# Designed miniproteins, single chains, continued (5), part 7

Each design is a single chain, and the fold is of that chain. pLDDT is the mean over its residues in the fold that is shown.

## One batch from the design tools (miniprotein)

Design m16210
Fold by ESMFold2-Fast:
Structure m16210 (fold): chain A 88 residues (1-88)
Amino acid sequence: DEMKELAKKAVEEVKKKYPELEFSEEAIELAVKIAQSTTASDKGVLPLLTKILEEAAKIAIEKGKKKVEKEDVEEAANRLYSEGLLLR
């Protein structure tokens, strides 16, 4: 599945900055869904997915967590929305 490979690449990019963080499957699935709904271009999905997961990683770290969960991705999307970095 091409989307699973894109998700794996995005997670690996974020892990380069935060190697101790783990990502739940639910968090990854939600981030993919948000990225896909934000852009009609398949080439745009990976950069958006990476931004969402990186922001979710920052939120998890702020909360003292070592695992990014679905709730962290929801909060990340809301933050990126408020900053104008994500469009509905």
Scores: mean pLDDT 78

Design m16211
Fold by ESMFold2-Fast:
Structure m16211 (fold): chain A 100 residues (1-100)
Amino acid sequence: FTDEDIEKAAEEVKKKFESFDLSEEVKKAAIELIETIKETKSNDAYIGLLTLNELEYKSPEEFIKSLEKIVEALLKSDSLSEEEKEKIKKAYEKFLKALE
């Protein structure tokens, strides 16, 4: 994949998030998380973003659960550094707090 490919994948995920009836705080935290994932430019991040874009969601809750699974996979990935995993973890924790 190219930098343009991962940028496009991230943008499509952000558009899906913005289409849901979620608070502005949740949307902002989600966008930050997606950007953090994109910035790793890893194969696992790209596959995760593509997976989020390919799935059809019946509710915001289904999308959030899919995002959770992708984050869990990335935190276990051998293609990401510990620093990149820490950034993703912090962005994800901020997202979970916004959902409260």
Scores: mean pLDDT 80

Design m16212
Fold by ESMFold2-Fast:
Structure m16212 (fold): chain A 67 residues (1-67)
Amino acid sequence: NAARKAELEAKAALYTQGAKDSIENWKKYEDEYKKGNQEAKNLFDGYKTDAEAYQSLADRYRAEAAA
C-alpha cells in the first residue's frame, strides 16, 4: 500500500544518506592515513564497512518499495 511504500522509501533515503556520509568520512581518513596519520587506517576501514552496509540496506528497502 501507499503508506508502506512511503515508509520503505524513507528508510532507503536515510540509509542512502548514511552511505554518502560514511564514504565522505572514508575518503577523509584515507587521505589522513596517506599523510602519515597511522591511526586513521582503522577509521577509514570502519567507514568503508559502514558505507557498504548502509548501501546494502538502502538497496533492499528501495527494492521492497518498488514491489
Scores: mean pLDDT 84

Design m16213
Fold by ESMFold2-Fast:
Structure m16213 (fold): chain A 112 residues (1-112)
Amino acid sequence: MTIYDIVDLLVENKDNVEKYSHYQFLFDLAVQGLIDQKKYDKAIDVYNYALSKMPDANVQYRLGIVYEKQKKYQEAIDYYEKALKIAKETNPNSPKVKKIEEKIDKLKKKLS
């Protein structure tokens, strides 16, 4: 099973909460392994594949984290702002909205 196979399984099981949660856990674990190995280009490629199949605020946010770990702060801000837009459209009162806004503010201060 490849990481891309896990993405396909997430799409196939999007309406099955139990299977979706299982494959999401495996996906997060596999991509975190790539990040821990500093295989950032592979992690970015996998997340872009996931976005091509299923638009998701969490994937946009995770792309921001990958760019931030590479110290590509402007690119990280761009992906966090994309995640923020989707999160606000889903639920503007979500704690996630405030968390993303604080992340963007912190990085903008680092660039000034």
Scores: mean pLDDT 82

Design m16214
Fold by ESMFold2-Fast:
Structure m16214 (fold): chain A 79 residues (1-79)
Amino acid sequence: GEEEAIKLLNKADSSGVSLETLKEYLKERGIKVSVSEEDGKKVLRIESPDFEEEDLEAIAEALKELIPEYEEVELRKTE
């Protein structure tokens, strides 16, 4: 889950894997990824039952550095 998501995002940065490929890979593992445009801003949303609430801020910061084309990043823990 969470640790695997971070590893995949780090691997994407190092290997040049596209966000689209990463999105499909994460979906296959029960991690939901969605992209939307709100008020002219690109928003990336990631949901997983394995996310710990205390780690969401650290993951969001890592994603902002890894995927700077997205102006907002939202992480949610699925109940």
Scores: mean pLDDT 61

Design m16215
Fold by ESMFold2-Fast:
Structure m16215 (fold): chain A 67 residues (1-67)
Amino acid sequence: DPTAEELAELAAWLEKNDEPKSLIDIVRQAAEEKLSMEEIAEKYGKATATTIRTTYAAYKEEQAREA
């Protein structure tokens, strides 16, 4: 599961990929509040937490391909 610092990196990457502002706002707020993925699922719902995990996995794949 991503750390708060990694969630901040994800939010910046999502902005570059024209992802919905609502998702970017949620990821940024979670990073600022230092929420765990479990806390995100509790506050925003399991579907939102799954979306964040999926987009974070895609972000890490992109970084690995560019390395």
Scores: mean pLDDT 76

Design m16216
Fold by ESMFold2-Fast:
Structure m16216 (fold): chain A 70 residues (1-70)
Amino acid sequence: MMSEEEVKKEIEELIKEIRELLEEKKASEEYRKEVERFIERVRWIMEHGSYEEQLEALEGLKELLKKIKA
């Protein structure tokens, strides 16, 4: 099972990939703002949330990445 350090590292990598993909896909400014608000929430959870909340944030980022790729 993933350690807390591994979860945080995967979250950081997914944030990078999401930001790069938004640039490549030429996403609308409105959508980019929505994604950045979600990233701010994830960052807050990484600093203040439980391990379970961090895992939920990781899954949320994975789902977001799938939506951006589609």
Scores: mean pLDDT 82

Design m16217
Fold by ESMFold2-Fast:
Structure m16217 (fold): chain A 98 residues (1-98)
Amino acid sequence: SEVDRLLEEAIERLREMAEKETDPFVKKQIEKMIEIVRQALASTDVRERLHLAIIGESGATVLAMLYYLKGDKEMQDEMLEVADLLGRVEALLIAELK
């Protein structure tokens, strides 16, 4: 499914960012986001998947702002890509709600 593909891409991008992150506090926040997105991927309930995708997008947006403040454009751009992927997941899941 397109939703599963987008969630898997978000997880891979977050994993790569976690490996590059040297701040243990920020790394732990990225790891929490990976767990949230993995729960969305594992869920069969459209509403639960949507809720988890919204939480994940919010987390990505907050971390993008943190990277902006740190001057880390590469990590900022990667978090904005994760936010975009999760926003696309949200749009697809909303379309499935009849």
Scores: mean pLDDT 91

Design m16218
Fold by ESMFold2-Fast:
Structure m16218 (fold): chain A 97 residues (1-97)
Amino acid sequence: SSTYDSAKTALDILSTLPSQSRADQEASLQQVIETLKQIAADPSLSPEQKKIAEDGARLAELALEHIRQGDDFQANLWLMMAGGTVLTLVRMLEREE
């Protein structure tokens, strides 16, 4: 499904973030946040899947805020949590393919 492809793309972007410049990290995180918010708005998703997408977007927003503040330690904690949350979403959506 397009929703599965979008979730997988968000996960792939999150996995490449540690190797990117700060400016590229900000752009990549904005793309991830927008993608996860779009997924959360998909009426075909279960309430649990929507909540996981919403939680992932929030965690990515927290990571972006701390990257902008130069708090690399806290940013990395939020990035790890966002990655784990999006991975859970991808695995749930993959079971429906």
Scores: mean pLDDT 88

Design m16219
Fold by ESMFold2-Fast:
Structure m16219 (fold): chain A 74 residues (1-74)
Amino acid sequence: SMVDEKLDEVERRLLQLVQDALAAGASEAEIRARIAEETARLRKEYPEIPDEEMDRLEAAVLAYAAQLLAERAA
């Protein structure tokens, strides 16, 4: 659906933000804050995406960022 296509685009943007922040040496707290800020912005840009789906995607991206940070620390 068009909503699923927009969710995929939002996911790609958030994943790119995580990669850019990691490359810049951002802390976990900084990455979490940037994800929250970008997600809030994207909710305004994509009001057609249900909040439930956005909340689920934000949680998944936060978990992904935490996993990458753990791998970097190892």
Scores: mean pLDDT 86

Design m16220
Fold by ESMFold2-Fast:
Structure m16220 (fold): chain A 66 residues (1-66)
Amino acid sequence: MLSPEQKVQLVRDAVAAARAGDLDRAKALMLQIASEEEKPRIEAATDLDQLLGAASRTIARIFAES
């Protein structure tokens, strides 16, 4: 299982990919740290706005755990 530090790094990498406009990269990175409950919403995202909405809970949870 990924450590809290590894999860925070993946969030940083996903944010960098999203800022670069790389939806597929940002989505793939978020799926590595999402819970099974969170994954379907992230997988269903077809644009950055949908991905940000779906990933916001995952990001908040990871920073709360770190």
Scores: mean pLDDT 79

Design m16221
Fold by ESMFold2-Fast:
Structure m16221 (fold): chain A 100 residues (1-100)
Amino acid sequence: DEAIKRLLEKDEDGLSTIELIIKAIKLEKEKGRIPSVEEIEKELNISRESAVMAYTFLVHIKENPESGLQILELMLEAARKAKMPEEDIKLIEEEIKRVS
């Protein structure tokens, strides 16, 4: 699946899109609100471009239940195939339960 491949491909900083989204979800849980692009950039120590991408996905997941669920389900499949840490897989499963 090309979409799964895109989620798992690492950028020049060595972070994949799925890893960026997971980090943004963790930060949202910690703050109890959607963090700003500036907060994501500073707290995760990533580029502004990566922070904008992470913010955009986080907003879609939180504010659009149907497309957010599709993104989360795709992320869950990708995380399992890539054998990501159990804590990250559980985080995605928890978000799926929250939006479904």
Scores: mean pLDDT 83

Design m16222
Fold by ESMFold2-Fast:
Structure m16222 (fold): chain A 100 residues (1-100)
Amino acid sequence: MEITITVTVTDPRGVARAVALFLLAILPYAKKITVTVNGESKEVKTPEEAARFVREHARPGDTVTIKIEVPEDKAKEYAELAKKILESHPGVARVEVEIK
């Protein structure tokens, strides 16, 4: 299953921290992680790499999109976890999560 997470940025550093914390929690079960900011996409292998990409490319008012391939039995749990972690962090205005 693919999980698509879209985050609206008010503070890029806050979003970077939130993204890193979420990815750290799910990393053993994630097959492919792609982060997109302002039309630039990067496949990342570590939470630190994802956080760095967000900090370098995102500005207030931007959207960050994260696509992750996870096992089908974990997709709903990880979608709910993403929303909880990301919405709880300063610098995140809005979180949308889709499962495909």
Scores: mean pLDDT 85

Design m16223
Fold by ESMFold2-Fast:
Structure m16223 (fold): chain A 82 residues (1-82)
Amino acid sequence: SIKKVDEVIKKGLELLRRAAEELPEVREELEKAIAEIEASKDPVERGDILARALVYLAEHDPELAARVREELSKAVEEAFNV
């Protein structure tokens, strides 16, 4: 469901914004990814950009990336199990 995908992407955007606030060194790239996601109306493209941003975060801070992925996994469970 596109509606459930949008809920997960919205949570992903929140998590990317928090990561950008916590890590100045990744801020520019994460803010760029956030802007690209917000500019796109295609759920697949938005999801792909989010996934690339999470890979970038994992390359710079694996522990924070793992925490972000855990929170996003909970959002997926809530969206698809309601």
Scores: mean pLDDT 82

Design m16224
Fold by ESMFold2-Fast:
Structure m16224 (fold): chain A 95 residues (1-95)
Amino acid sequence: NDLEKLKEAIKRLLEVHAEHAREKGVELKVKFEVLDPSTPEQQEEARRKVAELERLAEEEDVLVLAVLSSYYSDEEIKELEEEIKKEMERIKAEE
């Protein structure tokens, strides 16, 4: 199941970054974004969002996770959002 593999990959990514942030004494910040390339207008919006996400990562040390809406249903995207939220809550509880 590709969605389950992606969830596992995201969990591992968050865990590695959380461990590194904890070692450095800083807070792990995460931004999840959905990019929709379905129309030319949405492709242009996606490009602007990517530029904003790059600024957040570079200037504010935010870990950015982005997915293409064309690869996932609304339900799958919601599951990814909830999984990221749960993992972040777990990480924060561990300090």
Scores: mean pLDDT 76

Design m16225
Fold by ESMFold2-Fast:
Order: structure tokens, then sequence, then C-alpha cells
Structure m16225 (fold): chain A 68 residues (1-68)
């Protein structure tokens, strides 16, 4: 399903994002945010549009950090 694919993508992009963070406290805060978003998505509390937006935002942040 599109929801399952988006959740898997959010996990994958989130892991990539966290790996790019050098400060352990910032990495821990980002991990908690990703875990919360995934939990909300799995509970059906996020719409597909919200999931797509979350994945797009995470991808944009990864691209920004990789360009530095």
Amino acid sequence: SERAELIAELRRVGERLIALLTDPETAAHMQAEVDWLVAQAEAGRLSLAQLRAAVAHARALVAELEAR
C-alpha cells in the first residue's frame, strides 16, 4: 500500500538524516521526532498527504545537510 511504502521511506530517510547529524543531543531529538511520526502514521493518525509532506521535508533536509 502507499501508506506502507511512505512509512518505510520515512524510516529510511529518517535514518539517513540522523546519520548526518554530528551532535548526539540533536540526533536524539530527531530520532524521537521520527519515531513519533512513524508511530502516528502506523496508528492511522496521519493522512497520506501529511505522510507525503513529512517524507518530502525529511528528504529536503537530507539534501541541505549533504550540500554543506
Scores: mean pLDDT 87

Design m16226
Fold by ESMFold2-Fast:
Structure m16226 (fold): chain A 60 residues (1-60)
Amino acid sequence: SRTELGRQALLEASRIGGEKAKELIKEKGDSISYIELFVTLAQAMGEEFDKLMAEIDAQL
């Protein structure tokens, strides 16, 4: 169902956001701000979720 596919998209988007956050922490170390980290997470999650939902809607 679209609901189940949407749940999977949300989980995948969360995973992508987490990986981007890890990359940023590794790059900047102690100089990273929590605001920058949260913005990076939100942006990466949102972009990936929108992309995955568009792919789901195109298949249905």
Scores: mean pLDDT 78

Design m16227
Fold by ESMFold2-Fast:
Structure m16227 (fold): chain A 66 residues (1-66)
Amino acid sequence: MERKVEIVELPEEKSEEAFRKAAAEASKAIEEALEKSVTIKVVKGPEKGATENMLRAAEKAKEEVA
């Protein structure tokens, strides 16, 4: 099985700051991807489902934040 994709274990010591920082980093990474070439990722095969779902959520959050 391939459920071990979760490599980023931030709350190793119940570090609330570590968790919040990771969330902010992920948000920034997604936002930067959207500004660059999010359209290119959508042109992938099965990745459309997984990647698109993430990009959609980030894009909505970004637009609403404005």
Scores: mean pLDDT 49

Design m16228
Fold by ESMFold2-Fast:
Structure m16228 (fold): chain A 67 residues (1-67)
Amino acid sequence: HHMEELKKKLKEEIEKAYKEALERARKENDPSLYVAVSLLYTAGLLSIEREDFETAREELEQIKSFI
């Protein structure tokens, strides 16, 4: 199903960005960054599940801004 392939790719991108942002938060010992990135990750996954790809991409770009 074409829509499932789009969800899979976007989820992979969000998971990759999340891991990189978490690694930065860990190195900087910044609990505020941990919270912000975790909230954006959760919101991004929910947006993908709801097929709101525009919002999911915005949330992905916000996570990337922390890398």
Scores: mean pLDDT 85

Design m16229
Fold by ESMFold2-Fast:
Structure m16229 (fold): chain A 97 residues (1-97)
Amino acid sequence: LDFLRELGLRGLREEVEKLASKYVSPETAKKIADEVVETVRQALDEGLSPEEIAERVRKTTRELLLKAGVPQEKADEIADTVAENARRLAEALRRAS
């Protein structure tokens, strides 16, 4: 059910944008959220496990936040939160199949 995937990715985008917007401009937060969501889409299309998706998302989110000037401690906290949410989304989508 493709619409459940898109709904979940939309929720993830909103969460990333909200968390990042505390530290960067709204425009930068949106770009980070878009890149994180694209990372999740690619990992899902590759058939990666929820754990593999979480690891890739954590690494990508952390690097994007650090590059945008978010303090390391906060970048790590946000990356962990986003990675866990991506893992749960991937598990839910796998069960829906």
Scores: mean pLDDT 86

Design m16230
Fold by ESMFold2-Fast:
Structure m16230 (fold): chain A 68 residues (1-68)
Amino acid sequence: SAARRAELLEMARRLAELKAEEIMREKGGYGYRVERVGDSFVGTVYTEDGEIKVTVSVEDVEALLASV
């Protein structure tokens, strides 16, 4: 349903933000961005050595929920 899709997209956004923040702390990044690309969210972490990207899709969220 459209409502379920919206919930999964919001979960994917939050998970992408969380993962980007974790990478930023671990790698000593100075900032991050999260943007929607289709049914995925791409987090970009900016570090002295370049950019690190993490992608979270709706399918990733569904897999995570199924594993609990």
Scores: mean pLDDT 86

Design m16231
Fold by ESMFold2-Fast:
Structure m16231 (fold): chain A 103 residues (1-103)
Amino acid sequence: NKTKTEGQLVIIDKLLEFVKDPNTTDEEILNILEELLDLLNISEETKKKLLETLRNSKDPKKDFITFLKTLKNLVEKGKTIETLTEEDVEKLVQSLLTGKFLE
């Protein structure tokens, strides 16, 4: 759905701006990550591991920005968050665990 994809891209861009704001706390980005992981239907075990990885990151904002950029790239390919494949979700998981952008 083109309209849904465009709407999700706008939301991701707003999240990127929010995370880059110096007034945004690590607790606020952890809450956003938890909500996104729920939308992605990630298992409770993997969700706990990803939240702990971000909490213990040397730069949680940088790692979360990298995760959001990976998500944005997947959505820009014509996908929605709800239609991501297991392979797409694994790319998001690996992006957050490694702190690297994955195309």
Scores: mean pLDDT 83

Design m16232
Fold by ESMFold2-Fast:
Structure m16232 (fold): chain A 78 residues (1-78)
Amino acid sequence: MSENEKLLLEVVKKEIEILINSKDLEKRKEALKKIKDYIEFAKKVENEELLEEIKKLLKENLEKIPEELKEEVEELLK
């Protein structure tokens, strides 16, 4: 992966941490929206490696995601 791709993955990891640990539902929804934007970006630029790494991070943390947002995250993994 390029340096830019590694930086995007670090940002995604931080957003996933907010999604899991934030007590504020609005902050969790904002984090999920940012993750969706990164997935959409990876799809548009046809970066399969980046897309697979983002999906892997989400799958590894799926059990820790709040139930209110879990269905949206599962849809992103399709």
Scores: mean pLDDT 82

Design m16233
Fold by ESMFold2-Fast:
Structure m16233 (fold): chain A 65 residues (1-65)
Amino acid sequence: MSFEEALAAVREAAETGEVTEEVKEAAAAYAKYIQEETGAKYEDIIKALEEVSPTVAKALREALA
């Protein structure tokens, strides 16, 4: 999955509030790109996402569990 594809799926999830397997995969891919770009830990990425979209943060937590 490309970064742009992951970002698009994450935005869709933020609008619908649905946490699906596809959204979990997209959230994990998005977080990995942010980690590689910034060196941030997943916990810090999750905290940042909580402020923007609780749905996306939940999807990422479930993907990493």
Scores: mean pLDDT 73

Design m16234
Fold by ESMFold2-Fast:
Structure m16234 (fold): chain A 72 residues (1-72)
Amino acid sequence: MRERIELEAEYALLVMEIAVLQRHGSSAADRARQLALLDRMLGILDQLAAAGADPAEVEALRAQVEALRAQL
């Protein structure tokens, strides 16, 4: 597994990418890209949980990602 700090950094970068795409997310292609990034964020949260991250923190972040996905 990657180091926890690397996973946290990747997650932060994906959050920034989603924020940028939400400003441009009017097309079907932008929506598809947002869904792909959200799926990658969920994968990173699974890896963070496996690396011993706090389950409550992981669950809160997962709920945030799922809420964003539901809005697309």
Scores: mean pLDDT 78

Design m16235
Fold by ESMFold2-Fast:
Structure m16235 (fold): chain A 68 residues (1-68)
Amino acid sequence: SAAKEKEAKKLYEQGVELLKQGNLQEAYRLFKEAADIYNSLGKKEEAKKVMLEFQDMATEYARKARAA
């Protein structure tokens, strides 16, 4: 569904903004919802990519917070 794919992309974009704000828990929730939608559409690689991007960004933000 094109509508579900747009929803997943919107959730991903909102999650990225929350990561930039340091809200890791809410960002994780939105990334997971986006990944769940991609999985429901049979887009397993896209779902995996979304969750890997969350892990990479969260690690980077944790590193920056520890350096500050």
Scores: mean pLDDT 83

Design m16236
Fold by ESMFold2-Fast:
Structure m16236 (fold): chain A 67 residues (1-67)
Amino acid sequence: GEMEEKGERAVEIARRNGERYVEAAREQGLDAEVKVEGVGDRIVTTVTVDGKTGTSTSSVEDVLEGL
């Protein structure tokens, strides 16, 4: 439905943003990876840079608005 489509689009946007961050870190010679998960109305982004992991949570609507 429309809500599932919004969630999938938000996951794609968050993944692309995370991949850009990972690419920038790798250009500095750091090992980096990103994982993006949709959990209900939330988007959970986990980024690992040189063994250090950080997690951020955003709403589907905030990600779609570019926040």
Scores: mean pLDDT 80

Design m16237
Fold by ESMFold2-Fast:
Structure m16237 (fold): chain A 60 residues (1-60)
Amino acid sequence: EVSELLKMIKEGASDEELAKYLNSENIAVRKIAAAGMDKEVLESLKDKLPKEVQEYIDSQ
């Protein structure tokens, strides 16, 4: 759920844990996860992520 994801980010969840949400079927969850992660980490993960998620990363 979105509320649990926001709580995880507030509590300092790892980028690796947040990256799992980048593959969520919920667009809002994907955007929140991407916003909570470090920019350089997101760029390094592009090769492992779906093209739709890569588009969200590039749009920021």
Scores: mean pLDDT 72

Design m16238
Fold by ESMFold2-Fast:
Structure m16238 (fold): chain A 109 residues (1-109)
Amino acid sequence: GSEEVLANAEIMLKLIEELRRLVERHYADSPALPAALALLDDAIAKVKQAIDLAKQGKPDDAVKLLGDAVALVDAAMALLAAERDIPLEIQVTVGMIHLVYGVAKLLSK
């Protein structure tokens, strides 16, 4: 229900904020960095909106925004992968974001 979607949205927020820090560190010299960070900042904004919707008892609307956030994370990763191989710690963090989204979808009902 809404409580489980809220908990998973809060976990996803922390994971995307950590991903943003890892990307900024590993890709500091990359010309793709500003565009990738902009996509991650948009993803963070979507997760914050999802948290507000979950608090309002709208878990299905919240999950839709979490899906939009995951798509933005994947778009940022595609930009960075075009420059060089994605570091394992970033790959693991992205995998955790996808897992949390999957759990939120299952628990939204």
Scores: mean pLDDT 92

Design m16239
Fold by ESMFold2-Fast:
Structure m16239 (fold): chain A 65 residues (1-65)
Amino acid sequence: MEATLARAVKDVGPTTPAVLGLKKGEEVLILKEYSNGDALAQSLKTGKTGLVGLDALEKLGKAEV
């Protein structure tokens, strides 16, 4: 099963516990995309999962794990 690797294109503050905080350049795995433009992502740095806007992510394709 392929996971989509993505990189943060901007800083994202964790505004709630459900939101994944990211710094520009951090890599994540996109686990699920939602129709409202959000994604459930896992940080490769911390292993933490959370919601992040797809506008904050650049899709890179194949997962690095």
Scores: mean pLDDT 75

Design m16240
Fold by ESMFold2-Fast:
Structure m16240 (fold): chain A 96 residues (1-96)
Amino acid sequence: SMEEEVRRLLREGEELYGRAERDLGRAWMYHYFGGSRDRMLELIRRAREHIGRAVRLYRRVRRMDPSVRDRTDRRLRRIGDMMAEIDRLEEKLREE
């Protein structure tokens, strides 16, 4: 059913969002504690990939079911914040 598909896509989006959040957190930890730049770049790339997939799922779900709009919009705004954090972290890596 449409409702089951919406719930499945939301769960997949939340899983991807969580993975991106964890990868970004690890990248910041390596930055603060002098970890590997190559590992930071890998984590940033994985976070961007997970974010991109999550955005596509949230946009699709938003079109399928208007009742989840507020929830998906909150996630999309948070993803915007995460993308800004990634850009800042990449800028710091370029300064070295």
Scores: mean pLDDT 87

Design m16241
Fold by ESMFold2-Fast:
Structure m16241 (fold): chain A 56 residues (1-56)
Amino acid sequence: GSLDELLLCVLGKQDCPSNLLAKAKEVEQALIKEVIETGTVPSNERIRQIAQAVLA
């Protein structure tokens, strides 16, 4: 599904499909903002939650 492809792409495990490229950038921006605000790298579960929100 789109969520699994988006997660693999955002985590750098595969190339981003063209239809998910904009959504991948939204997830990356949200992750960067959270790292800056918290000083910690988000968990895999948190990354999944952000990706689900971006896809909704």
Scores: mean pLDDT 79

Design m16242
Fold by ESMFold2-Fast:
Structure m16242 (fold): chain A 83 residues (1-83)
Amino acid sequence: SSEIEKYAKLLVELLKEPGAGDFDAQLAPLGLSAEVRAALRELLAKAGRAAPSAGVLILLQELKATHSDEEILEIVRLALELL
C-alpha cells in the first residue's frame, strides 16, 4: 500500500542518522514481535548501524500504536529492499 511505502522510505531516511545504546534494551519497551525485531536487526546491519536512532525509535513507537505487527514487518522488509 502507499502507506507501507511511505513509512519504508521514511525509515530508510531515518537510518542515515546514527543511534546510541543497546538495540535490545531500546526496543524492549515497544512490545514488537520477535519477527519484527529480527527484521529490524537485519535492516540496521545492512545500513551499517549498531543501534536505532531517536528518529527510528519514535517512528516505531508511532507504528506500534497505529499498525499491526504484520504491517510493521512489511514496512521493515520493504525498507530492507530499498537500502
Scores: mean pLDDT 85

Design m16243
Fold by ESMFold2-Fast:
Parts: C-alpha cells; sequence; structure tokens
Structure m16243 (fold): chain A 70 residues (1-70)
C-alpha cells in the first residue's frame, strides 16, 4: 500500500467512525448495523482489495463493539 492510499483509507475510516457515532445517537442498534454495512459496501467499491479488507475489518470491529455493549 502506498502512503497516499493509506492516507485516503485513514480519512475514509475516520468518516465511517463519525458516521457510526451519528447513527448510534439517532437509530436503533439493528438500524445502525444495517446502515453501517451499506455505507461500508459503498466505500469498499471505491478502494483497492487490500484497502477494502482493512475497511471491512474496521466495520466488523464496530459491529462487535456495539453487540458487546448490548
Amino acid sequence: MTPEEQKRLDLKMKDLVDFFRQLSLTHSADETIELLQKKTDEIMSTLSPESAEQLRSMTRQLIRHLEEKA
């Protein structure tokens, strides 16, 4: 992965975390998971396979954290 690809991925991951936080305040846990998965799929379509896998791992971590808290 190039430094430029890593920087772009880091920004998208930050945006995804911010999106998750906003959803968790206004939506149920189930709705948050569904919308987060949809957003992740949209972003993944714009990334290399390597970057897409890192984003997918982040999304799984966020979902796991939400389920663990419940």
Scores: mean pLDDT 77

Design m16244
Fold by ESMFold2-Fast:
Structure m16244 (fold): chain A 107 residues (1-107)
Amino acid sequence: GLDKKIDELTEKIKKAVEEGDIESLKKAIEELLSLVEENKDNESLITKAAEGLYEAAKVAFKKENIEGMELTLEALDKLAKLKPDNLDIQIILGMVHIMLGVLKLIS
């Protein structure tokens, strides 16, 4: 089901970030956000999507892919706004903001 689709989209996002394929990254993020919006009451699915975006952010950090990190952060911000009381998503958003700040400082 839905968990498998999130895992598949997360792997596509991670690969696009690793390869610097911004077009594929944008498409995979759009599909992930669409799936989340269709399932906005499914807290566990949205948390899983945020965790997947965090894994992609870690890849962007390792690859020094600032644009990929910024696109991942924009997607996380949308999830955080959809679920403002979800502490796990808010923590992930904060961590990725710090990672982007560090990446911009060292670049």
Scores: mean pLDDT 89

